# Ledger of designs, part 42: designed miniproteins, single chains, continued (4)

Each design is a single chain, and the fold is of that chain. pLDDT is the mean over its residues in the fold that is shown.

## One batch from the design tools (miniprotein)

Design m13437
Fold by ESMFold2-Fast:
Structure m13437 (fold): chain A 55 residues (1-55)
Amino acid sequence: SDEEKRLEFARNNTPLGYVLGFSETTLTTMEVSGKVDPKIKEAAEKTIQFVRDSV
């Protein structure tokens, strides 16, 4: 989709890529380790959604 293409462009070519990658890595690390901080998880999920809504 055009939205997915815009998101991929932002991921690879803008500062939003750093923010998106950091948030996604944070969620993956919590899932793999089994140590979930609900506040950090919520913040990471909201950050990912903000980036998606911004592209």
Scores: mean pLDDT 83

Design m13438
Fold by ESMFold2-Fast:
Structure m13438 (fold): chain A 66 residues (1-66)
Amino acid sequence: GPVYKRIKAVENVVKATGMSRSEASRAVGIYMDGKSKQEVIDYLLSLGYSKEQAEKAVKAIEEGMK
């Protein structure tokens, strides 16, 4: 996708979860690489985020990719 969609998705994750822009950027990168939603969740859980925070991040990425 274009750089614009990546930026929008990153901003949506930061706004929805309060995580750092660098962590949000990596989560969006994992999603855009065609990996499963579960791999994004697993990454965020490995950073100490809760399952609910990880699921919010995935939803924010999907909204940003519209």
Scores: mean pLDDT 83

Design m13439
Fold by ESMFold2-Fast:
Structure m13439 (fold): chain A 101 residues (1-101)
Amino acid sequence: SMRIEELKQKALEKTKKAVEAIEEGKLQEANENLKEMAKLLLELIEEGADRSELIELLEEIRKLTSDKAPGIALLFDKLAELIREGNIEEAKKLLEDLAKS
């Protein structure tokens, strides 16, 4: 889907911006980009992105964050595990909490 691919690319862009902001010590800007990324991931689930597509995206996000934001990388690792288990409602809850934080 063109829409799903667009949302995936936007989520990766927001992840990269969050990492850049963390490297610059701009915590407010980092937090804003992470909230927008969480919203994009929620939209991907609502648009019916396949489990495999979601897991692949979350693994890329984890790789981008692992060195500079290991706590965030661990959150996305947990999110990927919830999706692998088919626990979509808990995955959505975690994303909603991230989007509102």
Scores: mean pLDDT 85

Design m13440
Fold by ESMFold2-Fast:
Structure m13440 (fold): chain A 65 residues (1-65)
Amino acid sequence: MEKEIEKEAEELSEKLKSLPLDVVNEMLAEAVEEIYKKNPTKPVDIKEAHKEMIEILKKKLEELE
């Protein structure tokens, strides 16, 4: 599980590097807000947060296609 998450994060990092910095910052800000919107009153599990972040970023990249 963790190994797969790291591979996806690495792949995402390479794709994000090819995008303008403004777009990357906007995507990251939106992803963080979505994670906190789901858990406004509870502490976020780091492992779960990483998984959600990767999923949101993947979806945002697909929307740019």
Scores: mean pLDDT 70

Design m13441
Fold by ESMFold2-Fast:
Structure m13441 (fold): chain A 80 residues (1-80)
Amino acid sequence: SAAERRRVRLHMSGILSELGDKYLEALRAGNKEKAEAIAKAMIDLSKTGQELLKDPSRTAEEIIAELDRLKAEYMAEIEA
C-alpha cells in the first residue's frame, strides 16, 4: 500500500540521516577512507531499498528488517 511504502521511505530517511551524521564526523576528523565507505553504504542501502520496494510480495516489516540488517553489516565492516 501507499502507507506501507511511505513507512519504508521514512525508515530509510532515518537510516540515511544517521549515516550522514557519521559521514560528516569522518570528514571533520580527516578520515577520507571512512567517509568514502559510509558514502558507499548510503548509496548501496538507497538502491537496495528502492529495489525491495518494487517487489509486491514483500511487506513493509520485511523490507525494514532487511534494511536494518544491511545497515548493521555495513557499520560492523566500517568500524572493524
Scores: mean pLDDT 87

Design m13442
Fold by ESMFold2-Fast:
Structure m13442 (fold): chain A 85 residues (1-85)
Amino acid sequence: SQEEKNKLLQEVQKRVDELFDLIAEKMETASPAEQQQLQQIGLSVIGLLDTVLHYAGSGSVEEFKKVTEETLERLEEYRRQVEQL
């Protein structure tokens, strides 16, 4: 349903917002090399969000659920990478 898609999209947006907040905090104390890594992670996260938004508008509920589940896993991996910096 569209309500189910909206709920999944809201969860992805929340995780993205939390990750960008963490990136911003880490940028304050990051070395130049770490800043470059944080910027690359940020760009990758934007790419994931673009993909999710594409499937929210044009994909089936099943395709959207699969894409959001894969996206949430990748966001968690990026969060762990950022926390270690």
Scores: mean pLDDT 87

Design m13443
Fold by ESMFold2-Fast:
Structure m13443 (fold): chain A 73 residues (1-73)
Amino acid sequence: SREEARRFAREKLREERPYFEELYEKLSKRHGEEEARALTKELAEQYLELELVSKGVSEEEAREIAREVVEEA
């Protein structure tokens, strides 16, 4: 279900949060905070989309759920 997919995505983002926080810090030092935030958000969304698709969620729903979960974080 969509709710199970959202729960899965939230758990995956929580597990990988230290990685994305480290990535943001590295990118912000090289490119500035605004660009680093946008890039980190985009990469997190792409990561969750890929994870959801690999679990059998459609590409359209996976993209939508990934954006929602990253925005909530």
Scores: mean pLDDT 86

Design m13444
Fold by ESMFold2-Fast:
Order: C-alpha cells, then sequence, then structure tokens
Structure m13444 (fold): chain A 61 residues (1-61)
C-alpha cells in the first residue's frame, strides 16, 4: 500500500512539479489514504495555502 501511494505521487499528473518530494516524505510519515492524497493534490493545484494546510491536517488524522 505504501509503495502504491509513493508511485501515485511520483507518476500522477495531478501533483504539480516541486511538491512531489514533500508529498513523498508526507506519505512515508503519515500514511494517508489515496482519497486524502487526491484531496491534497487538488488543494495544491488551487494554490490556496489554507486549503493545503486543511488537507494536510485531515490526512494526518
Amino acid sequence: ELEELKEYVETSPAIPPGFKEALLRFVEAHRPTREQLDALGAAIRSKDPDAVNAAVEAAKA
């Protein structure tokens, strides 16, 4: 499961350049679900730091 999440972060076009490294570390530390990763990717694409922070907190819980 963790390997699948890491591959998703690396290969998904939904994840903007420059954030893949940070998201790989986040996945290793917090083991979010795929749905939480999709939500975080959407928040990053919105360029709203409040949305990104909210998605990060949800994925940690």
Scores: mean pLDDT 73

Design m13445
Fold by ESMFold2-Fast:
Structure m13445 (fold): chain A 75 residues (1-75)
Amino acid sequence: SLEEEIEKLKKEYQEQIDRVKALGARRGDETRAQKEIELLKISYEYKIKMLKVTDPEEIQKLRQEALKRYEEILS
């Protein structure tokens, strides 16, 4: 179901965040860890949004918005 897929994505997101935080703490590279966390937030936010839409044009707009937000973080 849609709810099950969203819940799965939320769990994957939390696991990846925990992993990045743990790695950042061990490396002493908090700045890099924070950027990776921001990229993960964007990735999972847009994956969840795209699951809720059926219009191909809206999906394409969401893909473009996600790409722009990635570019802003990676600048």
Scores: mean pLDDT 85

Design m13446
Fold by ESMFold2-Fast:
Structure m13446 (fold): chain A 100 residues (1-100)
Amino acid sequence: SAEEEIKKLVEEVLEILEEILNNPELSDEQKRKKLEEAAKLIREAAKIIEEKNGSEKLKKMVELAEDAVKALYIWLQTGDESAKEIARKLLEEARKLLEE
């Protein structure tokens, strides 16, 4: 179903973003490449929501994941640890919605 496809895309995005946050062995180039892949996947989820008129819950989950991607871009570009913490909180909220 479209809902299952969206949830799988979000799950993949959350896994990528968690790896960026928690794997200290990733180079900055590897983190950027993974973040670009996450951005591509979340854009696909957003398109499916538009095409299939996804639920409010699915829309919010995708928005949280997209905002987490943006926060991690700021962290990687500026070293702003507050952006890293914002990303972590957004990921936790998105994960909670995914598990409901």
Scores: mean pLDDT 87

Design m13447
Fold by ESMFold2-Fast:
Structure m13447 (fold): chain A 104 residues (1-104)
Amino acid sequence: SPEQEARRELVLLGASISTYIMALETFKRLGTFDEKLAIKIGEKVIEDLEKIMPVLEKVDPEAAQRIKQLVEELKEAIANKDFDKALEILREISDLVSDVVAKL
């Protein structure tokens, strides 16, 4: 069903976001960010978020609008190499995606 397909895509997105959070948290614990790797993973997560946006808009338009705003904030944080801010934004996106999945 369309709902099962949407759920699968959003679960995979959530896994991608969680992997990036884990990578950034690991760098933070080690006392240094691998900027090149952090940027590359961030760009991939942003691409995945932008590609799934039409699905989010159909399932939860309000959550989709908030996630769009957070994606722009995430782009700015990555451009500024503010990976602490990127972590905060990613956690908020992860929570919103999880809430949308729970409604399916």
Scores: mean pLDDT 87

Design m13448
Fold by ESMFold2-Fast:
Structure m13448 (fold): chain A 98 residues (1-98)
Amino acid sequence: SKEEQEKYIEEIYKKKMEEVKKIVKEIAKEKFSEEEIEEILKKMEEIAKELVEKLKEKGVKDKEEAERLVDGIVAYSAVEALEGEAEVAQEFIKKLLE
């Protein structure tokens, strides 16, 4: 059902966002202050939330598609929030490939 899809999309999103926030905090601490990191994380959540709501409206074929699309949304939100800091964004991508 649509309600079941929205539930597992939300659960996948929450789990992935917490994992990615941890990675961003780790790589960003060398170049950003704690206040700047909090602003980056807030921007990530705002971007990702908007896209996840659109995903919920569109729907998905199955849970595997939801996982793939949520992974992409969260990764995109992190890169976008790190705008102007190419080296930090590059380190983030490297961590995702580990």
Scores: mean pLDDT 82

Design m13449
Fold by ESMFold2-Fast:
Structure m13449 (fold): chain A 79 residues (1-79)
Amino acid sequence: SVKDKVREMMEALVAEVERLVAEGASREEILAALERRVQEIEAFINSQAPKLSPEERLEVYRIMVEGMRRAAEIIEAAE
């Protein structure tokens, strides 16, 4: 489903952020990787949006918000 794919993409985003932090990557490098993955996820969601009910679209946004919250917390904790 679209929700499952967005969840998988958000998990991959969080995992990439965790990996970069563990490797000692710069904040600029971490943010660039985050921004690239967000753009890819947004492009996918936009391509699927016409096929989704309002309730399904809201659930997709909830998945994105939770994933972004987790990524932000990891980046903030690395300081």
Scores: mean pLDDT 87

Design m13450
Fold by ESMFold2-Fast:
Structure m13450 (fold): chain A 90 residues (1-90)
Amino acid sequence: SSERAKLIKELADLMLQVINNPNKKLKEEFGEILLELGIPKEKVDKLLELADDPSKSEEVNKILKEILESLDEEQIRELSKKLKELIEKE
């Protein structure tokens, strides 16, 4: 739906903002949030590992898209809220 597309775009922008942030603690907290939402640890670990390599940006984007497509609307809203709160902390 149009609403889902808007939610996905907002969340994708927030996820990229966190992943491109040099703050290791922010990335670790992001990983914990993904695990809490049921994303497998192996996928989370791979995402965070690849995110530190600029040459892997296409692979990072593919993993992010896969995560986004696996989430329902409620999970997308919850993750967006948590990421906004995470980004606003110091």
Scores: mean pLDDT 82

Design m13451
Fold by ESMFold2-Fast:
Structure m13451 (fold): chain A 98 residues (1-98)
Amino acid sequence: SLVDLARELLEALDIPEEIAEEFVKTALELLSKKTVTNEEVVKAAEEIDPEKAKELALILRHLVLKTSELSEAEIKLLGEEKAKVVSEFLKRFLEELE
């Protein structure tokens, strides 16, 4: 399920797994919109976790753009280990939406 995928992601990012359902709901709400601004993505990330907002905004941007490939700058921001988990999450999440 999308919630189980989110739970695995949040654990890897040191974010409380209890937020998984809220994260999925927020992601699906953004994906349902015809247009999504960067400001909306940043605000959504901050509402989920202000401390991890940068990492969450990065993930939400990729979901909205329907991409799973991380840039070198994004990998550097996350670290190689977390970047692998994020990339796999994005790929599996987007596949499950089909």
Scores: mean pLDDT 85

Design m13452
Fold by ESMFold2-Fast:
Structure m13452 (fold): chain A 110 residues (1-110)
Amino acid sequence: SAAAEAERRANHAYTLAGASLGTIELMLWMVSRDPSAAARYRDLAIRSLDDILQLARDMTPAQRAALIAQMDALLDRIDALRARSTGAARDALDALAAAIRATIAEIRAL
């Protein structure tokens, strides 16, 4: 049925968005380990946000709400890391936080 196909697509999209969030978490860890490459890890993390937004279009409202909660938790982790960061690493984390907030706003508008 069309409903069963939509549910399968939504569950697939939600699972893949979780993997993309995992990539962003890995990029945050890399920024903390190698601040000199922070801009590169920021750009890779932002690319994962584009994937998340595309996937969110196939999700249920409940799955989008759960995804937003996970992204809000990620913002808290970014805030903790940027409080301990300076220079290029701080700038990269600020840019990533802004991109995540923009992506959350776009998902809320779906």
Scores: mean pLDDT 89

Design m13453
Fold by ESMFold2-Fast:
Structure m13453 (fold): chain A 85 residues (1-85)
Amino acid sequence: MERRERARELIRKAAQALEAGAPGDTISDIVRELVALGVTPEEAARLAKELGVSRDTIEVIVAMVGAYRGDPERARKVIEELRAE
């Protein structure tokens, strides 16, 4: 599977898990897979927007991607940009 296709699948799964109130470990595993694929906070935000994910859910996914990459400040900037739109 192409990297972009896999990233989109994982973002969709993370959004569905968050909306369904799935356990944090389940969501964490999905986000760790996104980070392992090299997905950045900016890429996560873009792909989630393309998939029609709600802003609140995008913010959570982006924040988790940033945290697991060891770059929460980068994620915070992306979230600020989403809120300004």
Scores: mean pLDDT 83

Design m13454
Fold by ESMFold2-Fast:
Structure m13454 (fold): chain A 74 residues (1-74)
Amino acid sequence: AGDAARGAALFAARVLASHNVAGPSAVGPNLARGKFSDEERFDLLQNGIPGTPVPALGLSDQQARDVVAYLNTL
C-alpha cells in the first residue's frame, strides 16, 4: 500500500525541489484535484504523459504508490 508520509517527502524531493527553481508547476494541484484516478496518477508519475512536457519521475512502483497516497490527502 502507499505511504502518504513517504509520498510527501518524495514529492518534495523529486517534483517541488526541481520545479521551485523554474516557478510553480501546475502538475501537483491538477493531480490533487481528482482529475486523475489513482492508476492514472501512478502511470503519470512513472512514465510521464506522452506528447507533453510532463517527464517520467524515475520512481519505483512503491515510490509512485507512496506519492499517489500523498496526493489523495490533498
Scores: mean pLDDT 60

Design m13455
Fold by ESMFold2-Fast:
Structure m13455 (fold): chain A 70 residues (1-70)
Amino acid sequence: AEAAFRDYLRAGLEGRAVADPAAVLAAGRAAAPAYVERMKKIEEERKKYGLSDEELVERVRAVYEELVAA
């Protein structure tokens, strides 16, 4: 599921079509709640510890890289 979702994100970044959009979209729907929860945790940590905008961006980037990395 996550691998297919990562392929969808990567295809979007590269502007290419995917071979099976329906399967990729289904995997994306399953992965979306986990992604949202990760983002929510980062925002909670920012409020609690006062992360800088740069630190916040790096934490968000790390989650995104985890989702798109092969």
Scores: mean pLDDT 59

Design m13456
Fold by ESMFold2-Fast:
Structure m13456 (fold): chain A 69 residues (1-69)
Amino acid sequence: MSAMELINQAIDIYNNGGKTAAVENLMYEALEKAGIPTSTVWRYNLEYLNGTISLKEVIQRAKEEIEKS
């Protein structure tokens, strides 16, 4: 499965009210497959959102980072 397929699957699970752990697992696998450190997404959210991270925003940022790669 490609990094884009993994992140899109995470989005689908989130939109269907799936478990947070399943969404997070797929997001982390997508980032790792794209060669992007998971800390990159968390770091931006911590720095610019003052430590407040919504799962939807994290997924969207992860997808954007994968699209840039």
Scores: mean pLDDT 71

Design m13457
Fold by ESMFold2-Fast:
Structure m13457 (fold): chain A 81 residues (1-81)
Amino acid sequence: SLWEELRKLSKEELLERARELLEEALAHHQQMVSDLPEEQKQALLDHVRASHEAFLEELRAETDLELQIGAVATMEANLRA
C-alpha cells in the first residue's frame, strides 16, 4: 500500500516525496490554466507556489511522522483522483 511505502522513507525522503508531488500538482495547474492570458496565469501559479512553500515549511516542522505520512499520502491520493 502507499502508506507502507511511505513508512519506509526517512523524514528527508518523505519531504522530498512531498516536494515532487507538489511539482506534479503545479504541472497540472499549468495545464489547466494554459489557455488564460499570461498575466492571469502567472498570478494563479504564483499563488499555488506560495501555498506549496507554506505547506512544505509546515511539513518540515511536523514532529509526528505518522501525520507527515498522512499528509503526503493525502497529496498523492488527491493528485491521482
Scores: mean pLDDT 80

Design m13458
Fold by ESMFold2-Fast:
Structure m13458 (fold): chain A 78 residues (1-78)
Amino acid sequence: SEAFEIVRSNRAAFTAPDPNETDPDVLAAQTLLYRLSQGELPSAAELAALSPRAKELVIRSLQALGVSRAAAEAFLAS
């Protein structure tokens, strides 16, 4: 997907999730983006398990990299 390819191309912008982060939505979003940057494709079940807030955080991060909202939403709906 476009979102996956853009995240992989920008892997230096993504670090491993902060071990001191206590917000579960932020951790979920960071973990997903980091895994994508490492070339890992999440399952549909893993994407469906994301809270609406975690999904919005992922969408906003992808938009900052030039991914359209529609493409980011389509990726998360997979």
Scores: mean pLDDT 78

Design m13459
Fold by ESMFold2-Fast:
Structure m13459 (fold): chain A 103 residues (1-103)
Amino acid sequence: SMDELLQKIAELISTIKDPEVRELAVEFANLLLSSLLAQDRELAREEVEKLVERISKLSPEQQKTLLEFFKQMVEVILSLLSPEEREMARFIEKTLLELMSSL
């Protein structure tokens, strides 16, 4: 299941043409995977806040592309996750959407 998870994430990232958007997509994937393993919501929130600070420096078009990508990544992997991992993935998605809505 881990190999399938990593493959699906890699395939999604490969569809991103913008190098700046792709870099942040890779960092989000790493954040998501680390958070699923650690199950620490405080740490996950801090890492999302750091990511959103970097996203805030992108153009509105790049921000929209990343936001749509993040939603797609979470949805694609949900079926491969345990119930606890799904809750963490949804928490990260919700936190990211709330913080990005203020940009």
Scores: mean pLDDT 83

Design m13460
Fold by ESMFold2-Fast:
Structure m13460 (fold): chain A 68 residues (1-68)
Amino acid sequence: SELDELLAEYERLVAELKAAFPERAEELDQMAAGLRALARHLADQGHEASAIALVRREIEWVRELLAA
């Protein structure tokens, strides 16, 4: 699904952030777990479009952090 592909891309980007900021690895893992749980909950409640929009916004944010 589109949501599964976006969550996989988000996980890949979070792994890049953890490599760049190893001291924040635990914090980044907690943030990623929270986003996955929220996105899955939204999809389970029939709000898949909202879940997709949420994950896309977070991907953009992570890409901005990596570009800085």
Scores: mean pLDDT 88

Design m13461
Fold by ESMFold2-Fast:
Structure m13461 (fold): chain A 100 residues (1-100)
Amino acid sequence: MEEKRREARRRSLQALFDEALKRTGGNEVEAMKLALEELKKIFEDDLKRSTNPEVKKIYEEAIKKLDELIKNADKLTREQFIDEVERILDEYEEKLKKLS
């Protein structure tokens, strides 16, 4: 189950990047920034809807890490981008699992 979940997530991230790449005319740096900004918006919306302070803290941390990747997008390869986003998502998912 975990392996299939990781493969599905990696495929979803790849699809997100491919959509961003189409919108940017093949500009990989701008595509990475666009994909990261779309992920950041999801976390910001979840933060606005959450009433639990512990959950809010987890979303704030994830948003901060996404902002750091956006600032360094010009230094990332496609593989590094996917790996770093997966790392952020893994940390966020593990922290949420510990909250009942």
Scores: mean pLDDT 80

Design m13462
Fold by ESMFold2-Fast:
Structure m13462 (fold): chain A 84 residues (1-84)
Amino acid sequence: SRERDAVLELIQGGIDSANQDKTLSEEKKKEIIKLAEEGKRAVREGDWERAARYFEEAARLAKEAGDDATARAFEGAARLARRM
């Protein structure tokens, strides 16, 4: 669906943003990307509630690390996932 594609685009944007953030530690980057990949897996399984929780956790970690761009992407993905 168009909404599913939008969620996946936001997730990929968040992953790309985290990978481009040179101020993010490799440890924090791996944690954020792991949560994003778990969320993508939940999306593929149709478990939108579980996906939203993973994206919310990824956004929180990104925000705590000062990566506001990555946090906004995952917040957007979580919001759309909760509408599904």
Scores: mean pLDDT 87

Design m13463
Fold by ESMFold2-Fast:
Structure m13463 (fold): chain A 91 residues (1-91)
Amino acid sequence: AEEKLKAAEELKKAEEEMEELAATQPNTEEARARAAELQERVKKLKELLKELIEKAEEKVEEKAEEALENGGEGAKKVVEEFWKLVYELAK
């Protein structure tokens, strides 16, 4: 429980940081190195949390379809609900 909850928190933070880097598109060597580190961390954390992620994705699948019709605002709400479910399942 504790290990999965910590992994879920780390995964969310890493994904948020990657999203910020993608949005700002910094061209520094440090930013590129950080993006590579985050990508590796996300991959490893997704492997550890695969069961919880699949279950959370299944729960938000219908909402994800609706988000595609409503654009970015809908997508943001789906992401927030997904992480809420991952955390609940990790407890």
Scores: mean pLDDT 73

Design m13464
Fold by ESMFold2-Fast:
Structure m13464 (fold): chain A 65 residues (1-65)
Amino acid sequence: GKAADLEKALETARKGGAAAAEAAGVEVLGVTAEPLSDDTVRVTVETSIGTFVWDVSVASALKGA
């Protein structure tokens, strides 16, 4: 259902954000993902060098690119 798709998109976006920061050699202090709408998820990655925020579409996260 729509709620399950959103939950999966949130998990995918959170994992992607953490992996990108770690690949860049940055210490990850915290990662959160939150729904802004049915179609958009916000990812916040807190690192030792600052906080990074970006928005990901639910459709893109679910498509498994």
Scores: mean pLDDT 74

Design m13465
Fold by ESMFold2-Fast:
Structure m13465 (fold): chain A 94 residues (1-94)
Amino acid sequence: MEELREKAREYFSKGDYEKAIKLYQEALDKAVEELGPDSPEVARVLIDLAELYHRLGETEKAGELYRKALSLLPPDHPLRKEVEKLLIAAGVEL
């Protein structure tokens, strides 16, 4: 899962958004299979996908993915504050 996520991030950085999406989707499927659908690791992959969709101008899709990630994170999780900042940056209401 982590190797797929890292490779997806590399393609995202290079502007190969189609390849990045495919690899993030594969990382998401693997995280769900290995750790369960409600794991914080699934939330991490959802955040990566949301950032990518926001970059593509798909703000509504990005917002949905950020909200889903937020729902999987405990109230005290450090990643929660990062997601809240990204939601605000994407122009969606918390």
Scores: mean pLDDT 78

Design m13466
Fold by ESMFold2-Fast:
Structure m13466 (fold): chain A 95 residues (1-95)
Amino acid sequence: NREQIQAEADAQAPATLAHSDEVIKRMEELAEKVAAGDEEALREVPRYTSEFVAAAIDLTALVAFGSPEVRAQAEERLKKIFEAGKKLDEAVAAR
């Protein structure tokens, strides 16, 4: 039932959105450190790439199954996650 699927997605949304906000912040901080020449930050990139992909998958589920309000919030986080990932990729490529 679509209503039950939406209710479950909406119930999970606060935790998923909060986690995605944390992942975005950490990815942005990691990109800045890599751009600044931090070798320890560069070594952390593969692990954060895995967290980035997992967060994007969870947000995609909210876009697919959430209420219109939850979907809009998840779409905004997806844009920010891809922007943060692009900045990290550019910082790594510049090394």
Scores: mean pLDDT 85

Design m13467
Fold by ESMFold2-Fast:
Structure m13467 (fold): chain A 99 residues (1-99)
Amino acid sequence: MREELEKKIEELEEEARRAEENARRFREDARRSRETAEELRKKAEEAEKEGDVLKATSLQSAADISEAGASASEMLAERAEEEARRAREEAERLRKELS
């Protein structure tokens, strides 16, 4: 029984670590996508100043897609953070029951 609880705690701690790493990766993906969106918006602004409406529209559309991608990655990061929190809380509960 004690060994079963210790194994369950280790599994939950590993689950939490994996979820935390996934959250970090999604946060980094969101950051990169926002940087890409900002760069594309600047290029769109330059194209607009040059009177290239088609290029400006295309770059603005690409920026909007990159920003949507960043928002999606942030949502995935929040879900992974919640998964990690739940796993850590459950591990802590079992640790208190063990001792």
Scores: mean pLDDT 89

Design m13468
Fold by ESMFold2-Fast:
Structure m13468 (fold): chain A 76 residues (1-76)
Amino acid sequence: MSPEEAERRVRDAAASNPANSPLMAEGAGTIARRLAETLPPERAQEAVERLVEVMRSAKDGLEASEGIARIVAELG
């Protein structure tokens, strides 16, 4: 997965859930891109897939923020 593909995929997932602000979508996409640039391919793929799930399922900004923070802490 390219860094550009990771960013776009996470941004698209965030945009599909109205609970996410445009700023949250942009921030999550930037994090996904950096993880795809810095992590080994398998770990980057796992992190991006988990970010997509968080963005799609988050009920509010707090849940989204906590989900992102956990993924970065565990995989970043």
Scores: mean pLDDT 84

Design m13469
Fold by ESMFold2-Fast:
Structure m13469 (fold): chain A 92 residues (1-92)
Amino acid sequence: SQVERLREALEKAGLKIPDELLEKLVQHLSDAELEALIEVLLGKEEKAREILREAGYSDEAIDTLIESAKKLAELLKEGVEIKVDSDDVLLK
């Protein structure tokens, strides 16, 4: 399933994600956006861009989605590093 593929990509990238956030990503992202996120998490940005382009996204939308995916990866990485000491990650 897409949920399992996203979990595997996150685990391979050394990231942990709350189940609630994982469920929201699967519910609110399109199939192409989820595939692109998986490829970004695996360090394959160009493949992510190709997936979105083939799905009919504009260059501007692709740039926005790729930047959002990178920011999500950074936030998840910081959350893994902070795992010892605070509730200070306001996931809104």
Scores: mean pLDDT 72

Design m13470
Fold by ESMFold2-Fast:
Structure m13470 (fold): chain A 87 residues (1-87)
Amino acid sequence: MSKEELEEEIEKQLKLFLEMLKKIEERAGEDEEAKKLAEEAREYAEKAAKLAKEHGPDHPEAQEYAKLAEEKAKKAKELALEKEAEE
């Protein structure tokens, strides 16, 4: 894969992740904790994408930020779903 193709793939993955975070934020409604976690997930996802473009997706720091983004997104989703289940 060329550098250009790699950057396009990373951008595509980032776009899909950010789209998912927007849906989580919408479901969170007034839940400030869920919104904060979604914001943190977005920041980490953007950092992971930048590092992956600069150093490759297998770079340890890129993988670390990607993992943090996924963990924050999971917590945000769980809080948003908890609110939905409660009412």
Scores: mean pLDDT 79

